# Designed miniproteins, single chains: the designs that were tried, part 49

Each design is a single chain, and the fold is of that chain. pLDDT is the mean over its residues in the fold that is shown.

## One batch from the design tools (miniprotein)

Design m1787
Fold by ESMFold2-Fast:
Structure m1787 (fold): chain A 99 residues (1-99)
Amino acid sequence: SEMEKLIKEAEKIIREAQELIKEAQKLIEEARKKGLEDKVVPLAQKAIELAQEAIKLAKEAIKAAKQGDLEKAKKLLLEAEIKLGMAKIYLGVARLLLR
């Protein structure tokens, strides 16, 4: 069913965003040990913020899907995917600065 597909996609975004937050937190610790806090921490923090936004949007998408508003669920899911994609870019740049 369409509802079940949207819920599964939203749950996948939540899982990926949670893992990204853990990776970003570990990267902050590594930057601190290397004296690269000023360069890395702001980018890693932005990645965490965007991933948290993706989780909130994905949770709202699940709620909309369960209420039968599949169009709203799809829009929220797309916004969540965009936020998660942006978070991945910020984390990627932060990792590159540690090298």
Scores: mean pLDDT 91

Design m1788
Fold by ESMFold2-Fast:
Structure m1788 (fold): chain A 65 residues (1-65)
Amino acid sequence: KEKEELQARYDELQKRVMELSKEFVKLRNEYKKTGDPEILEKYKKTLDEISKVGKELARVQLELR
């Protein structure tokens, strides 16, 4: 069950990274067109969240060996 729980967590983190990556690209493109500081703040928040999720993903990956 331990491996099943780790695999489920890994899959959720992968899914979240994909969703955040899509949002990141969207915000980047919107900021390039508008220069809106609100979009820049969302962009920075998304980038930080991707970093945090990526770190957790790497940790779970190591435990899955």
Scores: mean pLDDT 81

Design m1789
Fold by ESMFold2-Fast:
Structure m1789 (fold): chain A 56 residues (1-56)
Amino acid sequence: STAEEARRYAEELLASAPAALRRTVAGEAQKAAEMGFSFEEVKELVERAARQAGVI
């Protein structure tokens, strides 16, 4: 559930991004949640990745 929430957050934040980038970041978010990161930590990781990619 937490992993699914993390993946959905990334998909929604990057809805207007290219599909490949959205898929990559969503996968990273899911893996982070599976490794025990909290949703707040995953949110920070997703936003950092999106900023580095120039999406937000």
Scores: mean pLDDT 80

Design m1790
Fold by ESMFold2-Fast:
Structure m1790 (fold): chain A 80 residues (1-80)
Amino acid sequence: APSVEERVDEFLEKVDELTPEEFIAAMVDIVRHGLAEATTPEARERLHQAVARLVNAAMNHPKMTEEDFLALHRALEAVA
């Protein structure tokens, strides 16, 4: 199975093609996968770095609105 870093890299290659809904769904899937694997401090740090990269991509996405950011925040809280 791909690592969290590999999933983020693949996601970022395709990010310009994604709608806000597809972006949110993909980010939630990556975080869900990362949380399942985050059983050590090192894995948790890698997840933190991956989430930071995803948040940066969201902030730079031209179609993301304030409502989309709220939806993303709620979706991420639901998986934590």
Scores: mean pLDDT 79

Design m1791
Fold by ESMFold2-Fast:
Structure m1791 (fold): chain A 119 residues (1-119)
Amino acid sequence: MTTTELQALAGSRGVDAAMEELEKARKEGKDIEIDVSGFRLTEEDARRMGEELGARFEGSVEFKDLKIKGKASELTDEDIEALRAFAKGVDLLTRLGEARPGDEISGEVRVEKLVKETK
């Protein structure tokens, strides 16, 4: 599983579907390589984006550096929670990007810094 695959799953199928595929990868011992650099969308940024579209956005997204490389079978519960938070952030950003005038979207997502190589 790659960063692009996890982003595509979370954005198109939602968080639960992305986490089911990740759990399948864990059970099957598939390779995982997730590399997410720091990203920040502030409450001010979200509000401005909403105003420019004619929608109402309330919330924030913050990704600290998230780098995981190795076997999915070696992921800890803490690693899974970081990846779930990332999937939630991708889902929220996708909803903001697909929003139409008159929409109301809210959410807060923070991904803590995690760097792990399992080889």
Scores: mean pLDDT 83

Design m1792
Fold by ESMFold2-Fast:
Structure m1792 (fold): chain A 58 residues (1-58)
Amino acid sequence: MKIDKLEERIKKYEANVKKLKEQIEKSTDPKTQEFLKKAIDINESMIKKLREEIEKLK
């Protein structure tokens, strides 16, 4: 189903956010930390868009 595929994509982005947060905790380089924070924001934005798409399909 289309909704199931969108939910699978959300789970992948959520997994990426978790890994990026773990990388921030382990990182000692400020530039790397800023890059990782931006990557988290992008992944969270994608999750929001996918959730809105699911709502439109209900």
Scores: mean pLDDT 81

Design m1793
Fold by ESMFold2-Fast:
Structure m1793 (fold): chain A 55 residues (1-55)
Amino acid sequence: LQERIERLDAATERQIAAIRADPSLSEEEKEELIEDIRKFREKLKEQLRKEAEAE
């Protein structure tokens, strides 16, 4: 479980860094995308924890 959460965090942080470095996106678009990614990440973490407890 912890390894899956760490992998998800690492992948999410890389995605956020890529979005921040993208010159084709406005600052507003970057903030919106990053917020959406963070929300989905937290939801996935909760789901992973629930699945691990149900095994």
Scores: mean pLDDT 77

Design m1795
Fold by ESMFold2-Fast:
Structure m1795 (fold): chain A 78 residues (1-78)
Amino acid sequence: KRDEILKRLEEMAKKGKSPEEIIRELVGDETFEEIREAVKNNDYDKIREIREKLAAELGDPRLARAIVNEAITYYRRS
């Protein structure tokens, strides 16, 4: 649920975790690396596939989109 994820984000931020560490915790290392690879390759089809997978897993398409967009923003800055 979104509220549970927001609480988890606040707890991780209080512990001084970076945005990268927070995203990895939410989606898992495998999915995080898949997003990184797709962003580096400008593979928008793969990014869409990952978003759909997370939407199904979380049961919240808006939350999945927000998480993926934040990860993309992070990787483009890095």
Scores: mean pLDDT 72

Design m1796
Fold by ESMFold2-Fast:
Structure m1796 (fold): chain A 55 residues (1-55)
Amino acid sequence: DEFEKIARERAEEMVKSGYLTEEQFEAVKRNYETDGRRNGEPLPLSKVRASAPEP
């Protein structure tokens, strides 16, 4: 889905910029898969950022 693609791209950018760790990135992808399957919408990055607040 397009929503899934956008969520993944944003998470990847956060990993590249150092705001997010690889483990956090994997957690986001997994949680998105579950939420996308049920709710049909991607996981918001605001929730991910709470786990990796560092720039």
Scores: mean pLDDT 58

Design m1797
Fold by ESMFold2-Fast:
Structure m1797 (fold): chain A 76 residues (1-76)
Amino acid sequence: STVISSIRSTIDLIREGAPESTVVKHLEGTGEAVRDNPEVYELLRRAAEEARRGNLEKAIELLEEARRLVEEQQRK
């Protein structure tokens, strides 16, 4: 699974000031990988919404929460 790497890369892109379109595209790709995980999918969807609103700090918080859930679920 590349989900954790994709989430981390998206956080880095936000911190580096990447364009909104790039951030949203990465979130879409990660969302496809987690379609069968509604909790993680919803966090990624909300992160994309916050990024579009310019609430980058909130987007990062949601991505960190998504990463935590993925790690927790993949530990089993």
Scores: mean pLDDT 80

Design m1798
Fold by ESMFold2-Fast:
Structure m1798 (fold): chain A 74 residues (1-74)
Amino acid sequence: DEEEKKRREELVEKAKEGLEKAREDMIKRLMTVSGMSEEEARRVVEEINEGTVESIEAMLRSIDKLIEERKKKK
């Protein structure tokens, strides 16, 4: 289904844009609140981000399964 593929691609793109913005905000907050250097803040956020991207992709797959199951029942 082409519509489902487009929906998934749009969600992934929006999630990546949101992650990029959140990542930059986290870096700025760590620098301001914790006094971390930009390099240290970027390292911390990147380590968190690697796990977060995997988790978001897993969540999107789970949402897709829920949508499909809901459609199959009706």
Scores: mean pLDDT 69

Design m1799
Fold by ESMFold2-Fast:
Structure m1799 (fold): chain A 84 residues (1-84)
Amino acid sequence: GLAALAEMLAEAKKTGVLTIPKDAVLAAGEDAEARLNTLVDFAIENGLGQKFVNTTPATQALAELIRNTPAEELRKALRELSAK
C-alpha cells in the first residue's frame, strides 16, 4: 500500500538513492516502461540517484503496489507523499 511507498521515499531521503524493484516494474507488461520512467523521473526531480534491484521479502509490498498501479496513479501517489 501507500505505506510501502512512503518507506521507500523515507529511505531515499536518508541515502540519497531511490531503490527501484526493476523486476516488479518490468512485470507490468505494456505499462512497464511508463512505470519505470515515472520512478526515474521522480528520482531525478528530487536529486536522488537510482539503484535497480530485484524484489526481496522486505520489498514485497512495494513490488505488489508497483505491479498493480498504473503509471499515472503511481505518479500521483509519489507527488502526494513527497508534498508531506
Scores: mean pLDDT 77

Design m1800
Fold by ESMFold2-Fast:
Structure m1800 (fold): chain A 73 residues (1-73)
Amino acid sequence: MEDVEKALEEAEKLIEKGKEAFEEGKYEEAAKLFEEAKKLYEQVLPVLPEEKVPELKEKIEEAEKGIKEAKEK
């Protein structure tokens, strides 16, 4: 489970970097960072307990929204 926790932490860092890139007007970089975070969340999805799946799906949705908004700029 520590590997799962580290993957989630890494994904959260990527979301933060994506938000920073978005604020700096680096929308293409922001989109890539959000895409990478989404991939990490998706990688841990099959190994999470069912009770935590909805929370992870919300995080994936947040990353998806970030990707969409960054690509629309």
Scores: mean pLDDT 80

Design m1801
Fold by ESMFold2-Fast:
Structure m1801 (fold): chain A 96 residues (1-96)
Amino acid sequence: SFNKEMAEYLRKLAERAEKLAKESEGETKKYLEKAAEYLRKAAEAAEKGDVEKAIELLRKALEYLHEAAEASKDLKMQVEISMLAIGVAVAITALE
């Protein structure tokens, strides 16, 4: 139950990152696409109960979200990316 619910939560975060990537360009788009990829991999690891792998993949997603925010020139986009990063940090805390 928890593993499945965590995986569903991470897939929702990945969908949000994918949506933000579609609304962005250049380096911001590239980093958001990478973040989404790592969030989907983290969801698969979480669903399988591989907690250590899920945490490491989520940390990589956070790194890409940080790069995306730094590359963005749009304040609204930076805020949306920051909210997404908070969601990822909550998942890491819940898995620890």
Scores: mean pLDDT 90

Design m1802
Fold by ESMFold2-Fast:
Structure m1802 (fold): chain A 106 residues (1-106)
Amino acid sequence: GRRERLLRLLEEGRYDKLTLEDISILQEMFPYYRPIPQETLLEILREIGERIKNKEVEEELPPITLEEIKTLLPVPQSLLDEIGEENAIRTFGPLALEVKSLITGV
């Protein structure tokens, strides 16, 4: 089904294949994403894939924990384990902070 397709894309890190329909399903599965506009959430998730592809890391360590990143962004555990804790925070921290701001800004 559509939910199974979404979970497969996320587990495989195929963020470039996500559609607005996938984002709608994500917001149904995880209600904490509902305050975020669908197009904004799609762009954030696609940026996860771009940062991985480009090996983009922040020069300064973002003020966020790996556990908080895991709750805010759908990044597969296998990928987090491969790149390591500090590099995961440097890569995904800015995007997780943006998501946190968008869900708490109500």
Scores: mean pLDDT 84

Design m1803
Fold by ESMFold2-Fast:
Structure m1803 (fold): chain A 70 residues (1-70)
Amino acid sequence: LDEEAVREALIKLGVPRGVAERASRAAVATQDWPDARQREVLLEILLGMGVPRGVAEKAVEAILRLRREA
């Protein structure tokens, strides 16, 4: 899983740069976790940092898609 690819995908979805940096780092750090657990943790991080639910859900799905393509 490429941290830069995750960060750029999140920024494209409207996630603020600082939040995208934090979330992309967390995605790489948790890439070996089960999909369900990684989804929960990433969603909590995005929501906790003030990302709207609809954007946060799209962001998590984008990260999981990138993980499958790697």
Scores: mean pLDDT 83

Design m1804
Fold by ESMFold2-Fast:
Structure m1804 (fold): chain A 70 residues (1-70)
Amino acid sequence: MGELVKRGAELAKKGAEALEQGDYEKAIELGEEAVRLGREALASGDASPAEARAVEAGGREVIEKAREGL
């Protein structure tokens, strides 16, 4: 995996952990950064489109669930 998708996946995972702890604001912050890195990976060719989109989708899911918790 490229560096951007690897970092994005790590941030999405940390966002999911924050979500489980009820830290919705932190989950949104981490999810937004994961979405940003997934988009950059797609634009730069850092990874396959499927890998980049998976990272973006993971970040978006974290954000969506966190917003429901607020």
Scores: mean pLDDT 82

Design m1805
Fold by ESMFold2-Fast:
Structure m1805 (fold): chain A 55 residues (1-55)
Amino acid sequence: MKEAEELIKKGEEAEKAGNKKEAAKYYLQAASLYAEAGDLEKAAEAGKKAVELAK
């Protein structure tokens, strides 16, 4: 899950920089990749983060 891991890191960087909407986009993409790979727990975690930040 290298691509999903990279997206999580980019999301964390954007979140630390105060770019909540950008972070949400990265987390959403990571959630999609985790779900496709069958890692539903990580997909749910990333998806929850994306929804929370994308308000």
Scores: mean pLDDT 80

Design m1806
Fold by ESMFold2-Fast:
Structure m1806 (fold): chain A 100 residues (1-100)
Amino acid sequence: GAEELLREAEELLRRADELLRQAEEALRRGDYERAIELAREARRLALRAMDLASQAIDLAKERGDEELARRARELLLRAIGLVLRAIGLELDAELAIRKA
């Protein structure tokens, strides 16, 4: 149900955030290829979380569950933020490789 979608999305976002933290550390250490790989995996997980959160929003609307819709929208916004952060890290690392 919708609660299972939210739980899966939250777990994916937790994992994505951890991978992005590791990607940022790799970027600081000059491990550009590792930073790209970690950021790409984080982006993949965050995109999946966006899909699950969107599905939960649709289910919440069908039920008229405003609190469930609010929680799902918060997860969707968090997922969008992580996708953008991952793209930024990938670009920064790729540019660093080309300029080195």
Scores: mean pLDDT 90

Design m1807
Fold by ESMFold2-Fast:
Structure m1807 (fold): chain A 122 residues (1-122)
Amino acid sequence: MREEARRRVLELAEKNSQKIKDTVDAEADRQAAAHPEQADLIRAGGEALKNYLVGQLLTAAEAGIERGVDEARRHFQEGLKLADEFAKDPALADVSKAGKDTLIQAGDELLRALEEAEREVA
């Protein structure tokens, strides 16, 4: 992949990582305030989900750069699957949905950038 295309993909991944962090933190804070008896569980679950989704996004970006867009898609699918597993806990359902929706948007944007970068080589 060209250096300029790699830089664009990594900058996009970092920008979207911040959006995931902000979205999950805001929703976790809202849900914890609404359900004070579950606040510790919601905050701990939100932190775990946030760290995993950010990790999967950054891993997907690196994998897409090194091994192509299909490997990036695999890492996004694993991130979405984990968000669905977290959503099985009713206390985490809204936090997990917010994280998943943000990861879907990030994935669509990142996969498009990777596909465009691959076309620039042809």
Scores: mean pLDDT 85

Design m1808
Fold by ESMFold2-Fast:
Structure m1808 (fold): chain A 112 residues (1-112)
Amino acid sequence: DEENRRRALESLELLLRARELLEETGGNVAEVLKRLARWIQEEKVEVAKVTGSLEDLLANLPPELQEAVRELHEEGVSLDHIAEALRIVDMVLESKRSVEELREAIERLKNA
């Protein structure tokens, strides 16, 4: 399915960007979240609509990430884009795939 392939590519490209930002920031997760959320909004990446409030999104986040989310919201970044950035950050922290591994995965999907 071409549409499923496009969505997989977009997800991998977001994971790659988040991994590169983690390396550039020396593991500063709050800064990665802010840069990724701003990029998602600027590039108009298609994201799932969230049904919750800002406070729902802040629930169970560490204080540094809560401050980053509030800053993004005050800047006018949508909750949908902030939620997607949080999802991608969580995924990249769990998977720990290298930049090279993610680039290889993207190239394999492009050539499939």
Scores: mean pLDDT 79

Design m1809
Fold by ESMFold2-Fast:
Order: structure tokens, then C-alpha cells, then sequence
Structure m1809 (fold): chain A 87 residues (1-87)
């Protein structure tokens, strides 16, 4: 499915951003880590909107579970960004 292939590609790009953000955080580069996490949140919110607006991408049950997971990750990353801003 072309739409499923695009979804997998976007998820892979997001995973790469998370890896880059974690590396920056471990190196004490907090400003860089914050920017990378903020970009990750933006891409996750964009992906969530596209999945919610296009029911053809995934079956109902799989879509619902993925949207719930994306919400959880977004919330966790937003909390991490606020913690890093205090450093």
C-alpha cells in the first residue's frame, strides 16, 4: 500500500530524529536536544493528523491503537522538553 509505505517512511524519519535528540542530550547539548525533540513533536502531531484524517491508511483498530501510542509519545516528549529547558 502506497499510503502504508509513506507511513513507515515517516516513522523511520521520526525514529532518526529521536536518536539524534538522545545523542545530543547524552552529550549535554541541551539546546540542540530541545530543538530536535520539538521537531520530533511537530512531526508526530503532523503524522497523527494525517492518520486521523485518512481512515484508508490503516484498519480502524490498528489506527486507534497507533493514535493512542502517538499521543503518549507526544506527551512524554513535551514533558522532557520542559525538563531540559530548566537545565
Amino acid sequence: SPMREELLKRLAEIDKLIEEALKAEKEGKYEEAIKLYEETVRRLEELKEEIASNPEILPEEEREKLLERLDGVIEQLKEKIEELKKK
Scores: mean pLDDT 86

Design m1810
Fold by ESMFold2-Fast:
Structure m1810 (fold): chain A 71 residues (1-71)
Amino acid sequence: SEEEIKKIAKEVLELVKEIYSTGDPEALAKLREISEKYDPLLADAKSLEEQLELLKEILKELKELKKELEK
């Protein structure tokens, strides 16, 4: 649903903001890699279901990135 997409997009934004606030150059480079991978896929997504799956993948990658930064 659009509501679910908005919810997960908000979680993605919060994690991006949190990672950005670290000022870690390695973290920023990995954020750029995620953006370069998923931004064109999101732009090309034709259905809400495709957008939701891509956002779930982005969220998973951001959670893994944050986990690595805490080590």
Scores: mean pLDDT 81

Design m1811
Fold by ESMFold2-Fast:
Structure m1811 (fold): chain A 62 residues (1-62)
Amino acid sequence: EEEEALEETVRGLTELAKKNPELAQKVLETLKNTLKENKDLSERVKELIKEAIKEIEELIKK
């Protein structure tokens, strides 16, 4: 499994949402869909995505 690439992608999306709040909702939806559609992701990657979702949700709900 390409864990390094997935971790990099998740971090990149989180950074994108922080830099461009107008894209935060789309990034959030993408991350949630990734968790929903990819049940077989490693526990580490799932945790990373969940953390990113939480961070972005806090950003847009301020």
Scores: mean pLDDT 77

Design m1812
Fold by ESMFold2-Fast:
Structure m1812 (fold): chain A 94 residues (1-94)
Amino acid sequence: MSPEEQKALSLLDPVKVDLAKLSDEQRELLAEAREHAAEAGKYLEEGNKEKAAEELRKAAKLLKELAETLSDEADKEGLREAAKRLEEEAKKLE
């Protein structure tokens, strides 16, 4: 994994949900969000800021969708904080 991918994935550090408590659908949303964050890192390595910002926003959207499905407020807040970090990084690329 490249340093750029690792940095992009670190934006998900506020996500502290216990995977064992998630449904299969909820785990899929989290996995897709992680894939989009990793893809953003790859585009940053390539110098493609536009596609990197797009992928960061897709990751943020998926984390917000996951947060709406959860009942634990601390887990929801972690997902919302990660989504906010992803959106702020996307704005910096514009």
Scores: mean pLDDT 85

Design m1813
Fold by ESMFold2-Fast:
Structure m1813 (fold): chain A 63 residues (1-63)
Amino acid sequence: DVEKLLEEAENLVIRAILTGGDEELVKKAQEYVRKAVEALEKGDEKEARKYIEKAIEYAQKAL
């Protein structure tokens, strides 16, 4: 479920911010969340999923 993956990415970004994670990596994760939302608004679930996976990766690295 793409919506649940997006929620997971958003929650990881929030956690990274709250725990004082790497600011540059947090910004990258936020950028990919934004791109994922834009892709979903355009109906491109495949591109959205790709951006969500990158957002999760950067958020986890920021932790």
Scores: mean pLDDT 86

Design m1814
Fold by ESMFold2-Fast:
Structure m1814 (fold): chain A 73 residues (1-73)
Amino acid sequence: SEEELEREITLALARMAVGLLVASGQVDKETADRILERLESLSPEQRLAAIKALLKMDGPITEEEADAIIASI
């Protein structure tokens, strides 16, 4: 149950982080949906690392850049 709670919390953090990237204009809706799908496939630890890496990006993030960042985790 604790592992299940950790998964739910990290997924909520992923949705929040991607929402912030959309709100700031760094990603569009299509890229946001792609990022969320990729983040959902990761472990909680990898998901947090990917969120941190994405939030460190300055300026626009393309789908290809997002895929490359997530793949580097």
Scores: mean pLDDT 85

Design m1815
Fold by ESMFold2-Fast:
Structure m1815 (fold): chain A 89 residues (1-89)
Amino acid sequence: SPIFEEIKKVLEDLYKKILNAKSDEEKRQAIIDGVRKLLDIISKLPKEKQDEVLSILAEFVRRMAQAKSEEDLKKIYEETLKKIEEVLK
């Protein structure tokens, strides 16, 4: 799915920015910028799938904001990708 590949790219970029963030402020800004890009992409989905993907992304944002380790960040990223891929099939 072209839309899934766009979402995957934004999530991967966000994940990498959070890993490389030097402060909580940089992490917060990365999340804000990533969410903005994701919302633009999700607006292109059928309405039925928009709500499911938005719910997954709300959980992703909450978990990423609270994550304290690189291992947690990677797990959150991988689990989020799997859930979105399943919705977009």
Scores: mean pLDDT 85

Design m1816
Fold by ESMFold2-Fast:
Formats: structure tokens, sequence, C-alpha cells
Structure m1816 (fold): chain A 60 residues (1-60)
């Protein structure tokens, strides 16, 4: 979980130049949306959303 959150935050920082705190908040929100899924399913879902949306989380 923490490693996935870090990857999401890193993408947001690199893509939008947002502060680390802001990137972490967005990453937490994304992961929280899938908290009912297993760790494996969460990782797959998040990766699919990031790929399909290109860091635009409108798909959530």
Amino acid sequence: MEELKKKIAEYLKEKFGVDEETAQEIADRILESFKDLSEEERAKKVNELLKSAGYDFDVL
C-alpha cells in the first residue's frame, strides 16, 4: 500500500509540480476509494485508472 501511494504521489509531483503534501492527499483519496478491495485488486485498479486517465482522475 505505502509503495503504491508513493508511486501515485511521485507521478503527481512530476506531472503537475504539486507539493508533496498535496500529492500525498490525492494519493490517499484514490487508495481510500478502493479500500474494500484486496491489495492486489487495489493496485490493478489504481494502475488502470492512472493509465486510462493520464493522471486525470475524472474516472474515479
Scores: mean pLDDT 66

Design m1817
Fold by ESMFold2-Fast:
Structure m1817 (fold): chain A 97 residues (1-97)
Amino acid sequence: MVPERQLSKEAQEYLDKGKEAFKKGDYEEAIKYYDKAIELDPESGEAWYNRGLALEKLGKKEEALEDFRKAAEVGTGAAAVAAAVNLVVLRKELKKA
């Protein structure tokens, strides 16, 4: 559908900006860009997943898990669930130290 394709392109541009902010360590800025990507394309599992990763970096682990659930719900399930499992394992290992 033509309007949805245009919105997905704009969503991708915000997703890319979020990834750039994430690479710079600007996790709060990354979340703002991911929020815009999600507003434009709520079915973007990649946007939900990357927002979850940024929330984890800020220590907002419960909010990150909710974003990973959303990523699974919108069809990115296997990769997003695997990453969420890995992050839960890392949380347990960090608590051992």
Scores: mean pLDDT 72

Design m1818
Fold by ESMFold2-Fast:
Structure m1818 (fold): chain A 71 residues (1-71)
Amino acid sequence: MEKKKLEEEIETAMFKIEVGVIMTVARITGDYEKAIEELRKLLEKAKKSPLDVSEAIELIEERIEELEKRL
């Protein structure tokens, strides 16, 4: 039980780090369309995860919506 919980926390953290990288690159380059595309690919990967990464999925969806408002 504990081991699976740690794997879920690690995978969630890895997705959150990837979101942070995508958002930072978008801010520096101004390429919001590319960032949205990369976030959508990350979202599909997160949704296919057998682990509970719900927090990461919610964060990715929020960031996609935020960037779409800037287009």
Scores: mean pLDDT 83

Design m1819
Fold by ESMFold2-Fast:
Order: structure tokens, then C-alpha cells, then sequence
Structure m1819 (fold): chain A 68 residues (1-68)
């Protein structure tokens, strides 16, 4: 399974409101491809939904760094 396929599965879970399920898929995506800024950004979104704003900021910063 590719990082992109994991991102798509995570997005499906996120849209269904399964934020813990989404987090697992996005974590697997960044483990396979740590340069995937979309996966890092989606991890930030999930952490924000789970109330972990410090983690959300950290992951958003990682995504922004990859876009440089």
C-alpha cells in the first residue's frame, strides 16, 4: 500500500468523523513517505479535531517546511 493510498483511506475516515482511525492512516502515510506534506497537514487537522493543538501546530509546521 502506498503513502497516497493511506492518505485517501485517512481522508475517508476523517470525513466519516472517525478521527482516531484517520490518525492511524495518516501516521502510516508519513512513516512510508516523510516528505509527503499532504499527509503531515492532514495529521495536523486530525490532532486539532482531537483537541491536541500543540501536535496540530507541530505537524502543520512540518508540512510548511516541506513546501520550501
Amino acid sequence: MSAEELVQKGLEKYRAGDYEGARKYFEEAVALDPTNSEAWRNLGRVEAKLGRLDKAIEYYQKAAQLDL
Scores: mean pLDDT 85

Design m1820
Fold by ESMFold2-Fast:
Structure m1820 (fold): chain A 66 residues (1-66)
Amino acid sequence: SSMEEREREENNRRSEEMDRLLKEIAKNPDEEKEERLKEMITELLTSAVEQGLKKGEERRKEELLR
């Protein structure tokens, strides 16, 4: 099995946990759960932005070479 497969499974589990936290917070607001969710979202967004920037740089290099 590849690292990509393992990472996909881990990401799926994290997404499910975040979804459950969101549903619980929506029904019964809890500062502890809200803070934990914010931290998880911040980490995820930071990673996504970094990945997006790398893909953007690759795209720009390809355009310059065309």
Scores: mean pLDDT 73

Design m1821
Fold by ESMFold2-Fast:
Structure m1821 (fold): chain A 66 residues (1-66)
Amino acid sequence: MTFLVTTTLSVEQRTGLILRLMGIPGVEVERLSENVFRVTTTLSPEEAEKLKEWLESIPGVTVTEL
């Protein structure tokens, strides 16, 4: 499953989020621009949906499923 993640977070919050995502087995993060990232996952559909819900719960984060 692949997500386009757009943020309005501070530099510190963005860095923390990226590091957290990169720490999850089966998750790959590609930086497209300063505030836009592509997140690719080999997680189960249920775990990928929970990841999406968690990301969408963060203020200043918008997730689009690709």
Scores: mean pLDDT 81

Design m1822
Fold by ESMFold2-Fast:
Structure m1822 (fold): chain A 96 residues (1-96)
Amino acid sequence: LTPEQEADIDRAIVELTLAVGIVAARNRGEEKMADILRKALGEVSAALDAGDYDTAIEILKKAREEVEKVASPELAKDSKRLFDNVIKLIEERKAA
């Protein structure tokens, strides 16, 4: 794949991961978590579109911490893993 195609795939993975998190939070009635994830999705998508990987990473780290404070223990644990995975993906893209 070209670097441009790989970047598009990475962005799609990040956006889909956050979207899945929003659906999971909504289905459990965890509206505070859903609101945090909706805001993070918008801000991360804008940062990635601009090629600002540092800002995208910081947004995700902040959202991860906010979710941990408001989510149920089960969803908080799963969400932390998803955030850690997408942060790593962006960090690897930045290093390339």
Scores: mean pLDDT 83

